# Ledger of designs, part 58: designed miniproteins, single chains, continued (4)

Each design is a single chain, and the fold is of that chain. pLDDT is the mean over its residues in the fold that is shown.

## One batch from the design tools (miniprotein)

Design m13990
Fold by ESMFold2-Fast:
Structure m13990 (fold): chain A 87 residues (1-87)
Amino acid sequence: SLLEEAIELAEEALEMIRNNAPLEEIFEKLEEIIKVLEKVDPELAKAMRKALETLKEESKTLSDEQVRELLGNVVGIVKQELLKMKE
């Protein structure tokens, strides 16, 4: 299901963040999550897109480590919301 796909992509993003993947690759993975979310929960997709755009802007002033931590928080919240939809 698209819901299962969105959860799997969120888990992949969290793994990339834990492994200190380049910010560009993490941003691309979050864009993939947003595309699936547009079909599952358009409002959650819009909220995540706004958060991602804010973090892309903040990446100009924050360290990569700080941006990865904030990205992890965003993805963690999205994953929790998706898990609530499952049951």
Scores: mean pLDDT 88

Design m13991
Fold by ESMFold2-Fast:
Parts: sequence; C-alpha cells; structure tokens
Structure m13991 (fold): chain A 76 residues (1-76)
Amino acid sequence: ATARQLYAAGRYREAAALFAREVAAAPSVERHILLGIALEQAGDYAAASEAYRAAARLDPSRTGYLERAEELAKRA
C-alpha cells in the first residue's frame, strides 16, 4: 500500500512511516505537510510540529503550517 492509501484507511502511524521515507528520499513542501498531517492524526505532536516547520522552511509563504507547528509544540 502507498502512504496515501494507508492514510485514507486511517492507518496514520504506518502512513507517517512511509511519508518519512518519501521525505528522506526526496524532500518537498507537500511531502513534509503530508508527513505532518499523518503524525498529527497519529497523536505524535512533537514530530508533526517538526514536519510542519520543515515545510515552512521550504516555502515561507505557507505561514499557516508554521502557526500549526507552534500550537502542536505546546501539546507535545
């Protein structure tokens, strides 16, 4: 199964593991965001915060994800 298929099935921790591998192979804004969303759904707020910060570093115009990273860091 692909990371997106695992996410659609509600298998968020498994989806996050595959998204992390995709990010390691070829980082992009979208891949970091998908990783962050999957980690957040899995309840890993610290790792989700870091993924959203990585996305914001690649595209500073997408400020909403940086704000979400800060909120999640407070819950970690």
Scores: mean pLDDT 85

Design m13992
Fold by ESMFold2-Fast:
Structure m13992 (fold): chain A 57 residues (1-57)
Amino acid sequence: MMEESVELHVRNLRAQGYSDDFIEELERSFREAAKEAGGDLIEFNKQVAKILQKLKA
């Protein structure tokens, strides 16, 4: 489930035209968020949302 969520976010960033290097850095951040969430999908999604909000700010 969390792996699928990470892959979904990576796919969305690629579709938006972000560079592969940038996507790799974000994927690493998403994987750290998944590890910190300890299987809590709600907490994982909150952390990912914060990461994505920083990109838009």
Scores: mean pLDDT 75

Design m13993
Fold by ESMFold2-Fast:
Structure m13993 (fold): chain A 85 residues (1-85)
Amino acid sequence: MEYTLEFEVLELKPVDPETGYASAKAIVTLKTSENKEYKVLLYEEWKDGELVDVKVEALSPESEPAKELIEKLIEEQKAAEEAKR
């Protein structure tokens, strides 16, 4: 499926120097070649520069497949970063 992803950052908490934690919330809009748009809420949490938690929430029932696709892309990105050791 041909698609594009757009990111709208809702909240960004910078790295806390005492705890090492940082977090971000964003709306991810998946636009298909058929001009359909699906919106997913993405939450990411980092500790000392490493991704420790990810939550993906479909903002509508029609966006559930988009949620699954985004979760898969995150897992693939995490695997790619781990391979750079």
Scores: mean pLDDT 76

Design m13994
Fold by ESMFold2-Fast:
Order: structure tokens, then sequence, then C-alpha cells
Structure m13994 (fold): chain A 91 residues (1-91)
């Protein structure tokens, strides 16, 4: 539905902007590679969040499954960024 897609887009864009602002705030204390990976993770997470929200508005049961996938995706993306940060801090 148009409303579901619109809600997903609004929530996804807001999350992307908030995560990007956090990456920029942390830029002075992180390596450039860590900042880039964090911003990439932010885009990926925001897109998955937008899809999960849109699916939830159309079908709550289907949306629940998308949110479960989103949680795993967030865990994996943030773990990757943390590994990049740890490696660059050790160099």
Amino acid sequence: SEEAIKKGKEYGEKLRDEMTALADALAPVLSPRTVAEFKRAADSIANDYANAVAKFYEDPELGKKYFEKLQKGIEDELAHVARVAARDAAA
C-alpha cells in the first residue's frame, strides 16, 4: 500500500540521518575506514528498517519476520564495524 511504503520510507530516512550524524560525531576519534563502514552499515540498516516497517503496516505477522531479520542484520553489521574499529585501533 502507498501508506505502508510512505511510513517505511519516513522511518528509514530518519534512522539513516540519525546514524549518519552519530558517525560524523565519532569521526574525530575513529579511523576514516571505520567511519565509512559505519555509514555503509547505517544505509543497510535503514533500508532494512524501512522494509520491515512497510511490511508491518501491510501484514503484522509478515512484518514481525522482517523485524526478526532486521535484528540479526543490525547485530551482524555492528559486529563488523566493531571489528574494523578494533583492527584500526591496534594498527
Scores: mean pLDDT 85

Design m13995
Fold by ESMFold2-Fast:
Structure m13995 (fold): chain A 96 residues (1-96)
Amino acid sequence: SETERLLERARELLEEVERLLEEAKELKRKGEPEAIERIERIRLEVEIREGLIGIIIGVAKIMGADEEVLEELEKIRERVTRLREEIEELLRELKE
């Protein structure tokens, strides 16, 4: 269904965010001079994807998606928010 495609796209966005977090962790580990600037760009990329997931949830609700699909979408959003917070913590540690 179209609502299942929205769920699949949200899962793909989550996978992209997980990859971006691993990239941010590697940048911190290597201690590169531009690590802060690069991780700040990664944080913005994650914020964009978090916003897109919010739009997907809104569209799914308008389309009358099943409660199970909506629950899964909200879990994906919550997970992306936690990953973004982890990136923000990496930035805090690098700036201190």
Scores: mean pLDDT 88

Design m13996
Fold by ESMFold2-Fast:
Structure m13996 (fold): chain A 73 residues (1-73)
Amino acid sequence: MDPRLEEARRLLEEGERAFAAGDYATALRHYQAGMALVQSITGDKLEEELPPELAELARRLERGVVRALTHLA
C-alpha cells in the first residue's frame, strides 16, 4: 500500500477530530494536506480510473474541506 494513502487517511481522521472539537481552521489544514497527498498519488487521472478506496478517501477529504470552509466564511 502507498504510505501516502495511509498518511492521507490519518489526516482525514485528524481533520474529523478537529472539526468535532470546533477547531475548523485546524480541520481545514488537515483536510487540505490529505487532499494534497491524494492528488500526488492520482496526478491527472480521472476518478473512474482510481481504486474505489482512494476515490472514497478523496471524496471524504473534499467534503471535509467544504464543511470547514462554511464555518470559516
Scores: mean pLDDT 79

Design m13997
Fold by ESMFold2-Fast:
Structure m13997 (fold): chain A 69 residues (1-69)
Amino acid sequence: HQEALEEAKRRLESLSPKEQKAASEVAELEAENGKVSKKEIEEIAKKYGLSPGAVTKAYKILEEANALL
């Protein structure tokens, strides 16, 4: 449990500031609306100059870290 949390934190810290902000925006949308569409991910990616794949990867890292608390 603690080992998984430390690994998740390390992955989260490896993200750029833009990737972290993009991941946080996806998390906010999911918290508000219960889901995030591919179109919404693409809009966030454009906003931060990232690829949709980079946003999705960053969000998964953030989600895993948050699930471990």
Scores: mean pLDDT 79

Design m13998
Fold by ESMFold2-Fast:
Structure m13998 (fold): chain A 61 residues (1-61)
Amino acid sequence: MGPLTDAAREMARTMLTEQKWSDEQVIDTLAAALAGLAMLSPEVARERAEEIVREVKKELE
């Protein structure tokens, strides 16, 4: 996994645990960041954000 994916995972972890944001808010925020930083299409960025949030939630249980 690239450094951007690792950073996205840490941001998702913080937003879910520290900020108490909803899954949807975290996914939307990460999708926007990934689209901008990695130059992904909005659809691909959202798909990756959903995967990252799913993995992080599984790690937190």
Scores: mean pLDDT 76

Design m13999
Fold by ESMFold2-Fast:
Structure m13999 (fold): chain A 88 residues (1-88)
Amino acid sequence: MSTEEKILEAARKLIREKGYENTTMEDIAKAAGVSLGTVRSFGGKEAIKKKVDEEVQKEREARNKALGVSPEDLIVRDRIIADAEKSA
């Protein structure tokens, strides 16, 4: 619910869709619905990337450990699960 959470979620989405090099601070600000000045106050693109990487690593570890919750559906993963149900 914080402005920081909106910025991190927007950055994560854009990096996945466009890649890090094509993701600008302006894109993050627009996607998060905040001003560019707010994004800059977090230390710029490098600081945001570091926070995103930390969040992604933490979520990946939690997701891998739990395996019961899929934060995003991947066709390959969904197919593997379906095939596993039929495997004898």
Scores: mean pLDDT 68

Design m14000
Fold by ESMFold2-Fast:
Structure m14000 (fold): chain A 96 residues (1-96)
Amino acid sequence: NLQELLNKVREGLSKLDPEKAAEAQKLIDEAQKLYNRALLHLSMGRWEEAAEDFRKAAELYKQAAELTKDNPEAVSALNEIAKQLEEFAREAERRA
């Protein structure tokens, strides 16, 4: 469940240095915008564009994990979200 993973990320970020938490949150916010755009592309049958946006979102979640490495729970949740988004990208590519 993506929402449960995002809740774990929010909890983990609250335990970090505020500056690092803010930088990670900016990457997460950008990733979430890409995820929402990918969902819109899927609804329009634009499989290649959806796959690209899922991959870009996954990369941003991985970058956020690097910034949060002092909190193993946040790192784990962010990497799990990235893996799920990479699977969504592969699924979209198979349909393109």
Scores: mean pLDDT 87

Design m14001
Fold by ESMFold2-Fast:
Structure m14001 (fold): chain A 75 residues (1-75)
Amino acid sequence: SVREELLKLLEEHKASPEVKEKALEVVDAIENKAPAKEIQELQVELIRAMEKEGMPIEVIFAVFALLAEAEFESM
């Protein structure tokens, strides 16, 4: 599942529990068809958390590619 792949990617790159929780909050919002503005705000919070931890930009892009897959699955 996208959730499992996302968590594995984050764990491989030593993401904190906070980043993992924020990533899952974005997935939950997408699956529950939350308003686009709410999803955008959660995505911005996730990016900020990943940047604070110094995660490589390539990993950030990979995370958002998986989140895009979650959006397509929820359509």
Scores: mean pLDDT 84

Design m14002
Fold by ESMFold2-Fast:
Structure m14002 (fold): chain A 67 residues (1-67)
Amino acid sequence: SQEEIDKEFEKLEKEAEELHRRLTALRNSPVVDQAELDRVRAEIAELSKRYEDLKKKTEELQQQIQQ
């Protein structure tokens, strides 16, 4: 449903904000934490994939309305 899709987008936005905060903390750190940087990058890639999947699902719902 649209409500479920909207809630998933909201969840992704909150996760993206948290990842941005973690990335900012890493950049401001006097010591490089490469392992944490690699984890944040991997999680950003995963969120991007989940966002594209939700976008496709939204487009499929729009096509159903137009049929």
Scores: mean pLDDT 79

Design m14003
Fold by ESMFold2-Fast:
Order: sequence, then C-alpha cells, then structure tokens
Structure m14003 (fold): chain A 71 residues (1-71)
Amino acid sequence: MKVAYIAYTPETSEEEFRERLEEAVKEGAEEIIVSTPSGADRVKEVLEELGLEVVSERTLSDGTTIIRARP
C-alpha cells in the first residue's frame, strides 16, 4: 500500500491512532493522509513523535483538516 488514509475523530483514542499509523508504515505506506474535524495540532505532534514528516496541511470547506505526512 503506497498511501494510507487514517481518520482521527474525538471517538478515536490516541492509542488506536498510533497503532493505525504504525501499521500503515509497516505495510509500506510512502504517504499517510490524516483527516480530523479537530485536534490537528495533536495529530501533528503524534506524527512527529513517530518520526513522520508533516509535508502539508489543508482545511476543507466542511471544517475537516487534512494532514499529509511521510515516513
């Protein structure tokens, strides 16, 4: 899998989110795209803690923030 898509919502635990990120990297994701309705700053912190580089951030018309990261 070349690109992984992960949603981080208020109902998703940080532990579950971290597990999904680690699995995406293990499966060979060259790019990870995270969508979140809130908590974009925390998402970026977790990505950086796991050694991922945040390459872009965009907020959609519905208020969802999309963050792109690379291993």
Scores: mean pLDDT 79

Design m14004
Fold by ESMFold2-Fast:
Structure m14004 (fold): chain A 70 residues (1-70)
Amino acid sequence: TTRTLTGTSSRPVAEGSTVELYDQNGNLVGTSKTDSQGRFTLTGLPPGYYTYKVYDSNGNLVDEGGFGLP
């Protein structure tokens, strides 16, 4: 069974910022772009623990977090 994640960055980020999603083993499992409100969507995710990182257009880390999917 897979899940869809719709998230919002915890800090203000520019539209078009790159979101990278990693599983609990550190594998990159998805990428997305933020909208004008800092929202992003990733689909097809197995249940587990994940971390995300948000990078601006210059490659600077501007937000990060972690979550569990049931």
Scores: mean pLDDT 77

Design m14005
Fold by ESMFold2-Fast:
Structure m14005 (fold): chain A 84 residues (1-84)
Amino acid sequence: MKEASVTVRVSADPEEARRAVEEAVREAGKALGIPEEQIEALEPLAAEAAQELLRELGAEELELVISLKADDEGNLVAAGLRPA
């Protein structure tokens, strides 16, 4: 099992947050050799989770750690998102 983590700063603006999170997921996935189709499926889910976290905390900006785990074949097995 391999793991990659990317720290990303996200704002409460939905478009900016979506772009930042999608880029971070793509970078982490690329580092682990995860298939593009699996990364694309994860991007909108991660963006939604980041927006919900921003709303819950009432924050205008947050640093988030996005962590992905891949098996020995490069398939995505776990994803997590937390405040830095």
Scores: mean pLDDT 81

Design m14006
Fold by ESMFold2-Fast:
Structure m14006 (fold): chain A 65 residues (1-65)
Amino acid sequence: MTDIEKGKKVTKELVEAVKNKDVDKAQEYAIELNEVAAHSLSEEEKTKLAEAIQNKDEKKAIEIV
């Protein structure tokens, strides 16, 4: 699996965890996303991704990753 494919999968799981108010799973997936995306995303892109996740906008979050 490529880093991009893994990032998109983890992003989807993270948004779902946020929607379900599952704090433990959201934290776990956020750590995984940061590890996968740390080398692939700029600081600006990371900010936009965080905003999309907080807004529970799965489509926008996946588009950014």
Scores: mean pLDDT 76

Design m14007
Fold by ESMFold2-Fast:
Parts: C-alpha cells; structure tokens; sequence
Structure m14007 (fold): chain A 80 residues (1-80)
C-alpha cells in the first residue's frame, strides 16, 4: 500500500539520519530492530519487511562511511 511504502521510506531516512549524526552502531542496530517490529505489528507485508531488513543491515555495515550510507539509502528509496 501507499502507507506501507511511506513507512519503509521513513524508516530508511531515520536510519540514515542516525548514521549522519554518528550515533553508535549498537544504538542504530537497536533502533532498526524496534522499527522492524513496529512495522510487522502494523501489518506491513513480509516482503517489504525483508527488504527493509536487508537495507538496514547494509546501512549498519556502512555506518562509519556516511557517503556510502547515503548512496545505499538513495537507491533503497528509489526501489520502494
């Protein structure tokens, strides 16, 4: 749905913002897990959840490389 796509975009943007603010990796991981749980509880599709999990994992792996994280987020936002 349009609302589900917006929720995915909001999640990606929030995780990118945490990376740009240089929040510790462990806190970003905790936030990503919480966001995913909330979206599952709201009934976002499992395919969209799995996509978000992959994007979040890639962002977290690149948490210390802001330019790479921005590239990952931009591509994810274009694919949603």
Amino acid sequence: SEADKQALKDAVEELLELIEKKVPKEEIEERAKLIIEILRDKGVSESDIKYLEKVAEELIKNHDNIEKAKEIAKKALEEV
Scores: mean pLDDT 86

Design m14008
Fold by ESMFold2-Fast:
Structure m14008 (fold): chain A 75 residues (1-75)
Amino acid sequence: SVDEALRADAEGAAKNAVELANSTDPSVQVAAMLYAGIAAASGDTELLRKAMEEAKKAPNKEGGDLVVRILEKAI
């Protein structure tokens, strides 16, 4: 179904956003922000909250904070 496909895409995007948020490379941080935006577009509040908590644990605080800000604004 469309809802299942959209959720799978959102889950993948959220995972990529959190993973890439750990990078100190500005180009990779931009990719993390784009994936965070894709996840945010899903409207799945529980998914976004979980991704936000994982992004807060990112070793690179700058990248993590950028992702958190995008996800938080969608909640």
Scores: mean pLDDT 79

Design m14009
Fold by ESMFold2-Fast:
Structure m14009 (fold): chain A 105 residues (1-105)
Amino acid sequence: PRVPLSPRDQALLAQAQALIDQALRLIRQGDELEKLGEEGDIDAIKEAIKTYEQAKATLDQAIAILEEADPASLEVQITLSMARMMKSVTEHAIEKLKEKLEELE
């Protein structure tokens, strides 16, 4: 971008990026637990749900921080859209696993 972000918005974007990175790590952990659940480990399904819910909460924090930044910034807009998409995908994964858990007892 031609105009750099203010120091405040740079700090907010960096903080949000760190939370998104944390959420991605949690999503990856949840994916591995979900894979174990597909092999019949009910406790792994329960842990995957908890891990995805933690990822969702972390993404909610990132979204809140990004909403405090300059909405005219393209970097903020792109990062916010990515975080919202990741949250939506994570919510869908939680719902799917809860349905599977009900089928298994």
Scores: mean pLDDT 86

Design m14010
Fold by ESMFold2-Fast:
Structure m14010 (fold): chain A 98 residues (1-98)
Amino acid sequence: MTPDMQKLLKKDEQINSGPRRDEIRARTEELLKKYVSEEERKKADEILERLGDKPVDLIALEVLMTEEDVRRRHRILAYVLYKRGHYYLALEVLESIL
């Protein structure tokens, strides 16, 4: 795990354990509905089924290695992070491509 990934995971955990969790989750769900296609969600679900018990950084690496289009890669990664409960990280990834 890189130092940057560790910092993001720590911030995500703090937000998910705090009063901002529901706000961040709702905002993330709205952006996922607008920007992530049904096909991209199915791709993310396939990755999660194959790697579901693995640490989130390894799941992120799989997405980064298999998807060549940067925007598609970020949308799939954001949905994976959301499904794993990392709502803040999913939001940050989505907003980085908007």
Scores: mean pLDDT 78

Design m14011
Fold by ESMFold2-Fast:
Parts: sequence; structure tokens; C-alpha cells
Structure m14011 (fold): chain A 59 residues (1-59)
Amino acid sequence: MRERMLEIVRELGKEDPRTRERINQLAAEAFAGQAYASREESEAAALEKAREVNEVLRE
């Protein structure tokens, strides 16, 4: 899941410099605090942040 989110961030950011800047910031937040108790919790958090990245792109 985390790898997929990073790929989405890179793909979206490549199109437009301003979008890339916003997405880089969101990506940093997505990976803050990597000490999750389980793999499922880590994957769920990554997916949630990926959705936030997509919402930024819609603006």
C-alpha cells in the first residue's frame, strides 16, 4: 500500500510544479510516525493519506 501511494504522488506531481510541491508536503505527512503496531494499520493510514493527495489534485 505505501509503495502504491508513493507512486501516485510521484505521478501526479510530475505534471505541474505547484501540484508537485503540495503533493510532496502531503506525502511527508503520510509517512510521519512509521511505528505502527501492525501492517494493517500502516496500510490503512497510507490509503487515507493517498485520498487526501487526490483531493488536493482536484482543486
Scores: mean pLDDT 59

Design m14012
Fold by ESMFold2-Fast:
Structure m14012 (fold): chain A 86 residues (1-86)
Amino acid sequence: SMSEERKKKEEMISEMIKIYMEAGMVLSELLRQGVPLDEARAKARALFDKKIAEMKKKFGLPEDMTSDQVVQEVEELLVELVREVA
């Protein structure tokens, strides 16, 4: 069903937005607490990678897919959906 396929794409995009927001919030909070930028970035990236791994399992994406490849896949879905609505 096109409706089911669209919902899956929307859910993947929503999950990615949530992951970015969570990683950004952790980064912001660590910087506010005076954690050095390099350490704060490393901790935020570790959370990001953990959440991407959870997302891969949830949506049945390949386990060998890198976080950057998952981001690219979701960005392609977002561009597709925006173009279909326009």
Scores: mean pLDDT 85

Design m14013
Fold by ESMFold2-Fast:
Structure m14013 (fold): chain A 97 residues (1-97)
Amino acid sequence: MVYRMTLTLTFGPISKQEGDVLHEALEFIMEYEARKLGLPAENVKVGKPVYDEETGQWIFTIEVLAPSKETLREFAEKLIQRFSSMIAESKVEFEEL
């Protein structure tokens, strides 16, 4: 049994120019936390970031596949914790495959 988790992280309001720095930081932390939880790199995907010009917010969508919903939940919690000072909103959705 495999689960897909979609984690949406909204950052800001911040400048549009900070998006590249946020993306690099997010990918670094994702790789670290995924490795700690035994998640293969191919099972963790960050989508192209979206900047909302009206709100000044960067939206990152992360897709993760794992056989354990508990592992996915822990991964989401670790990412939210690492970026808690910068996150305006977070959304977690699970799908059974």
Scores: mean pLDDT 84

Design m14014
Fold by ESMFold2-Fast:
Structure m14014 (fold): chain A 99 residues (1-99)
Amino acid sequence: SLEELRKKAEELKKKRKVDINSTNPEDRISYESLAVAAMIDAVGAIYGGSEEEMRRALEDLKLMKEALKDDPQTVALFERLIEEVERALKEGVKRDPLA
């Protein structure tokens, strides 16, 4: 489930830095879990997160884009999310609840 992947990825992200140069298949599975967490964090940050949360999401998305660069669909999704987070950082969260 997505919730379980997020929890595991958050734990991995806190306990170790991702080595994007690793060729170990186990590390690749960890990268996929971290990628899911980064995507969820990016969406959450855009819709009401702090600047710090947006900056963390950007860093994680950029790392996961590089780690999973052989998957064009995942790369395209990361590029879009990176653009949206960067836009939110520059413009602030566009939540005007009544205007």
Scores: mean pLDDT 63

Design m14015
Fold by ESMFold2-Fast:
Structure m14015 (fold): chain A 61 residues (1-61)
Amino acid sequence: GPERARAGAERGAALGAAAGGASGYDAKVQNHDLEAARRASEAAGRGPEAAREAALEKGQA
């Protein structure tokens, strides 16, 4: 319902605020870091399992 739609919007807003904040602070210096931070946030949502598996395999090898 609308509450679940708002939860998705909140997540988007938090990501946008983090990226936008970095850009606003130091646009020239933070331009590349803004994209890196946004990518890291997105990867954290989908890649933690893959990252954990890679770390476990590497650690257990």
Scores: mean pLDDT 55

Design m14016
Fold by ESMFold2-Fast:
Structure m14016 (fold): chain A 80 residues (1-80)
Amino acid sequence: GITQDAFNQAFNWAKDYNKKQGYNYDDDTLKLVVLQALQEHGEDQDKLQQAIAIRLQDLHKKDPQFVLTEDDRQALRAFL
């Protein structure tokens, strides 16, 4: 399973990446991206960081103003 430590490490990296790129995604959106990347690539940190970067780049290309719905936020919080 996904460990809390692996999630927290990836989430902190995603927050730094989001800020460095000038993306303004909120913490819940970043948590969703991190969970999706962890599910696809496991806890290999190098692959995970690349997957997070690609997912955020793709999200920014498709919907730069993306905001999670309240239903999506509740589902995410129940999963975490």
Scores: mean pLDDT 81

Design m14017
Fold by ESMFold2-Fast:
Structure m14017 (fold): chain A 80 residues (1-80)
Amino acid sequence: SNREKRLEALRELAKNLEKLYEALQKGDTAAAESYREQVLKTIEELEKLGVPKSITESVRSTLQEMADKGEAPRNIVFSG
């Protein structure tokens, strides 16, 4: 059911956020980027399963705060 799928996606979100935090604490940029991508994919899946964007926006804001704290990739690629 959609409820079971939402609960599973929420558990996956929590696990990936924990792994992202651990990677950031260790300075593992490659692992952090991988887990960040997985978090974003899980957020999109939750939105498809009927979770309002007003709820998922708080998670997106947390990801943006982590980027703003200098957890962004060192390579700045400017698109010409």
Scores: mean pLDDT 72

Design m14018
Fold by ESMFold2-Fast:
Structure m14018 (fold): chain A 80 residues (1-80)
Amino acid sequence: SAVEEAKQLAKDAELAIKEAEKGTPEEAARAMEQVAHQARLSAERYEQAGSSQEAIDILRETYERARREAERFRAKAEAL
């Protein structure tokens, strides 16, 4: 189902965020920015396809999570 696919994408995104944290702040920020970008595109595609609101909400939450982490590591990189 779309919900199960969205949940899997969210899990994959969370793992990617955790892996990105192991790099430099600049590398982490760039990787997390890409995770956020992909989550946003997935949410847009699900909306265009008329998928369930639950699936769309999961992807939007994943986007916000990744965006916030990207901003945190971007700030850390700029402080160096």
Scores: mean pLDDT 87

Design m14019
Fold by ESMFold2-Fast:
Structure m14019 (fold): chain A 60 residues (1-60)
Amino acid sequence: DVLAQIAANSARVFDAETGATQLSDEARKLALSYMNSHKDKSEEERIALAKEIAAAVAAG
């Protein structure tokens, strides 16, 4: 499934950029869930959205 492959690749890139160990499991899971709901967006846009969600969860 191309969409599943895109989601997996985006998650891997997100983890590499954020240094996965710097985020709580809750923040990462929520960010990836939100990112995966926008599979019609570019990888760059989806990662940017995930970062915004992760930052919001970390701040709250």
Scores: mean pLDDT 67

Design m14020
Fold by ESMFold2-Fast:
Structure m14020 (fold): chain A 70 residues (1-70)
Amino acid sequence: SVDERIDEVIERAKKLIKENPDNKEIQKTAKDMIDYLEEVRKEKADPLLALVHVLAAESTIGAMELILKK
């Protein structure tokens, strides 16, 4: 479900926050993504639009994870 995918991305974002306490950019961007996904969850009017938002958040978090791998 879209809610399960939102939960997965939020947990990935929380892991980035926990593992990168001194990286201000990661802290801010990951927190912003959590807030963004919680707003998507509240606005449950269109499942397809919710999925598009989740894919955008997955892309952002995935890019941060990739950059941290060097």
Scores: mean pLDDT 81

Design m14021
Fold by ESMFold2-Fast:
Structure m14021 (fold): chain A 75 residues (1-75)
Amino acid sequence: MEERREIVARHVEELAKRSTNPKAAEYLRKAAEAVRDGDFDTAIEYLKQAKKAEPSLEKEITMVINEIERLKAEA
């Protein structure tokens, strides 16, 4: 579980590096921290805010949200 959380968190950090919007990058970094902490609900909320700020990453952020929801269900 912890290893899988780290993989998801790293993917979110990669999205932050690809973001052209500083506010979206901030939300994505906060989401990655929340994933590492196991606070999946907070991570999902930050990811939703990032989707609003960076529409170009919408599909990939949605895939990450689905993966976090799966982690939450398996916990």
Scores: mean pLDDT 82

Design m14022
Fold by ESMFold2-Fast:
Structure m14022 (fold): chain A 78 residues (1-78)
Amino acid sequence: DRIAQLQAEYDKALAEGEKARAAGDYDTALAHIKRALKIADELSDLLKQQGQTKKARQVAIDATSAAIRTIGDQIDAA
């Protein structure tokens, strides 16, 4: 249940971040991505506690990749 709730919050934070990035609002995009990273850390820890190590690793990779992409886009826009 908590894993499902965190997954939904994570997906929403990523979607809001991508939406803001597409609109050129990089400050808002970074705020949402930072929230997604915090949720991803908690979600990854819970998945690892339940033995879902591969899924935990994938969540961490996806969150980090989204952060790198958003920062890269902001640099390119400067």
Scores: mean pLDDT 81

Design m14023
Fold by ESMFold2-Fast:
Structure m14023 (fold): chain A 94 residues (1-94)
Amino acid sequence: SAAIETGRYLANTSREELLEEAAKRAEAAGLDVEEVVKKVKELLEKEYKELKELLIEEMRKRGAPQEEIERVEKMSDEEQARMLLRRAVEEEEA
């Protein structure tokens, strides 16, 4: 349940919204907002790239047409990562 809720939140929350939430929480905690936001940006970029690679691999395993794979590869890393997260949440709820 907690994993599904987290996945749903991440699938539906933009990179910009995640960074705003991180900044708000850092400020409330009395942390260096700029340093926290920088670290969150670096983590998101790494995670989005890893999730993108997983999405493309899963599409290939499912026999998706090459044209569809190429279309997805042209999407941003964030958009591809969110597609994987949405699918994972939907599969867990099924």
Scores: mean pLDDT 75

Design m14024
Fold by ESMFold2-Fast:
Structure m14024 (fold): chain A 70 residues (1-70)
Amino acid sequence: SAAEEALLAELRRALIEGRLEEAQRLVTKMVLDGRLEAALAVVEEALREARSEEGRQFATRVIKSLRALL
């Protein structure tokens, strides 16, 4: 849906910009909404595009946590 695409785009932007608290909130919301696999895909893409070490560390931690739930 357009709303889901907007949430995924905002998650990607938050990760790129280093807004890690917002990124964590968006990941949590998507997991609770049953969108775990979509959130995981975006975080994996953001890890490949990460511009900061803090962003890479955050993405790596989130990927491990989300994979543990699958």
Scores: mean pLDDT 82

Design m14025
Fold by ESMFold2-Fast:
Structure m14025 (fold): chain A 81 residues (1-81)
Amino acid sequence: GLVWPDEETLKEANEIIKEGIKRAEEIASKVKDPVLRQRLANIAVGYVLRAVGALLEGYTPEEVKRIVDEGLKEIEELAKS
C-alpha cells in the first residue's frame, strides 16, 4: 500500500523534484533540435514519475534525489550528442 509522507518529507522531496525539472529545462533550452528537446522532456517526465512513485512507496528524500540525479545524468549525456 501507499505510505503518505509527512509535511517536511513532502516539502523536501518537492524541492528536489522542482530543482531537477529546472535543471532539465536549462539543459533542453540549449538544444536546437526540437526532436532531441522532446526526448529530453520525455526523460524528465519519466524520472519525475519515478521519484513521485518512490515517495508514495515510503522512500526517503535521499532516494528521490538519487532518482532525479540519475535522470539528469541521462539528459546531460544525451544533450552532448
Scores: mean pLDDT 84

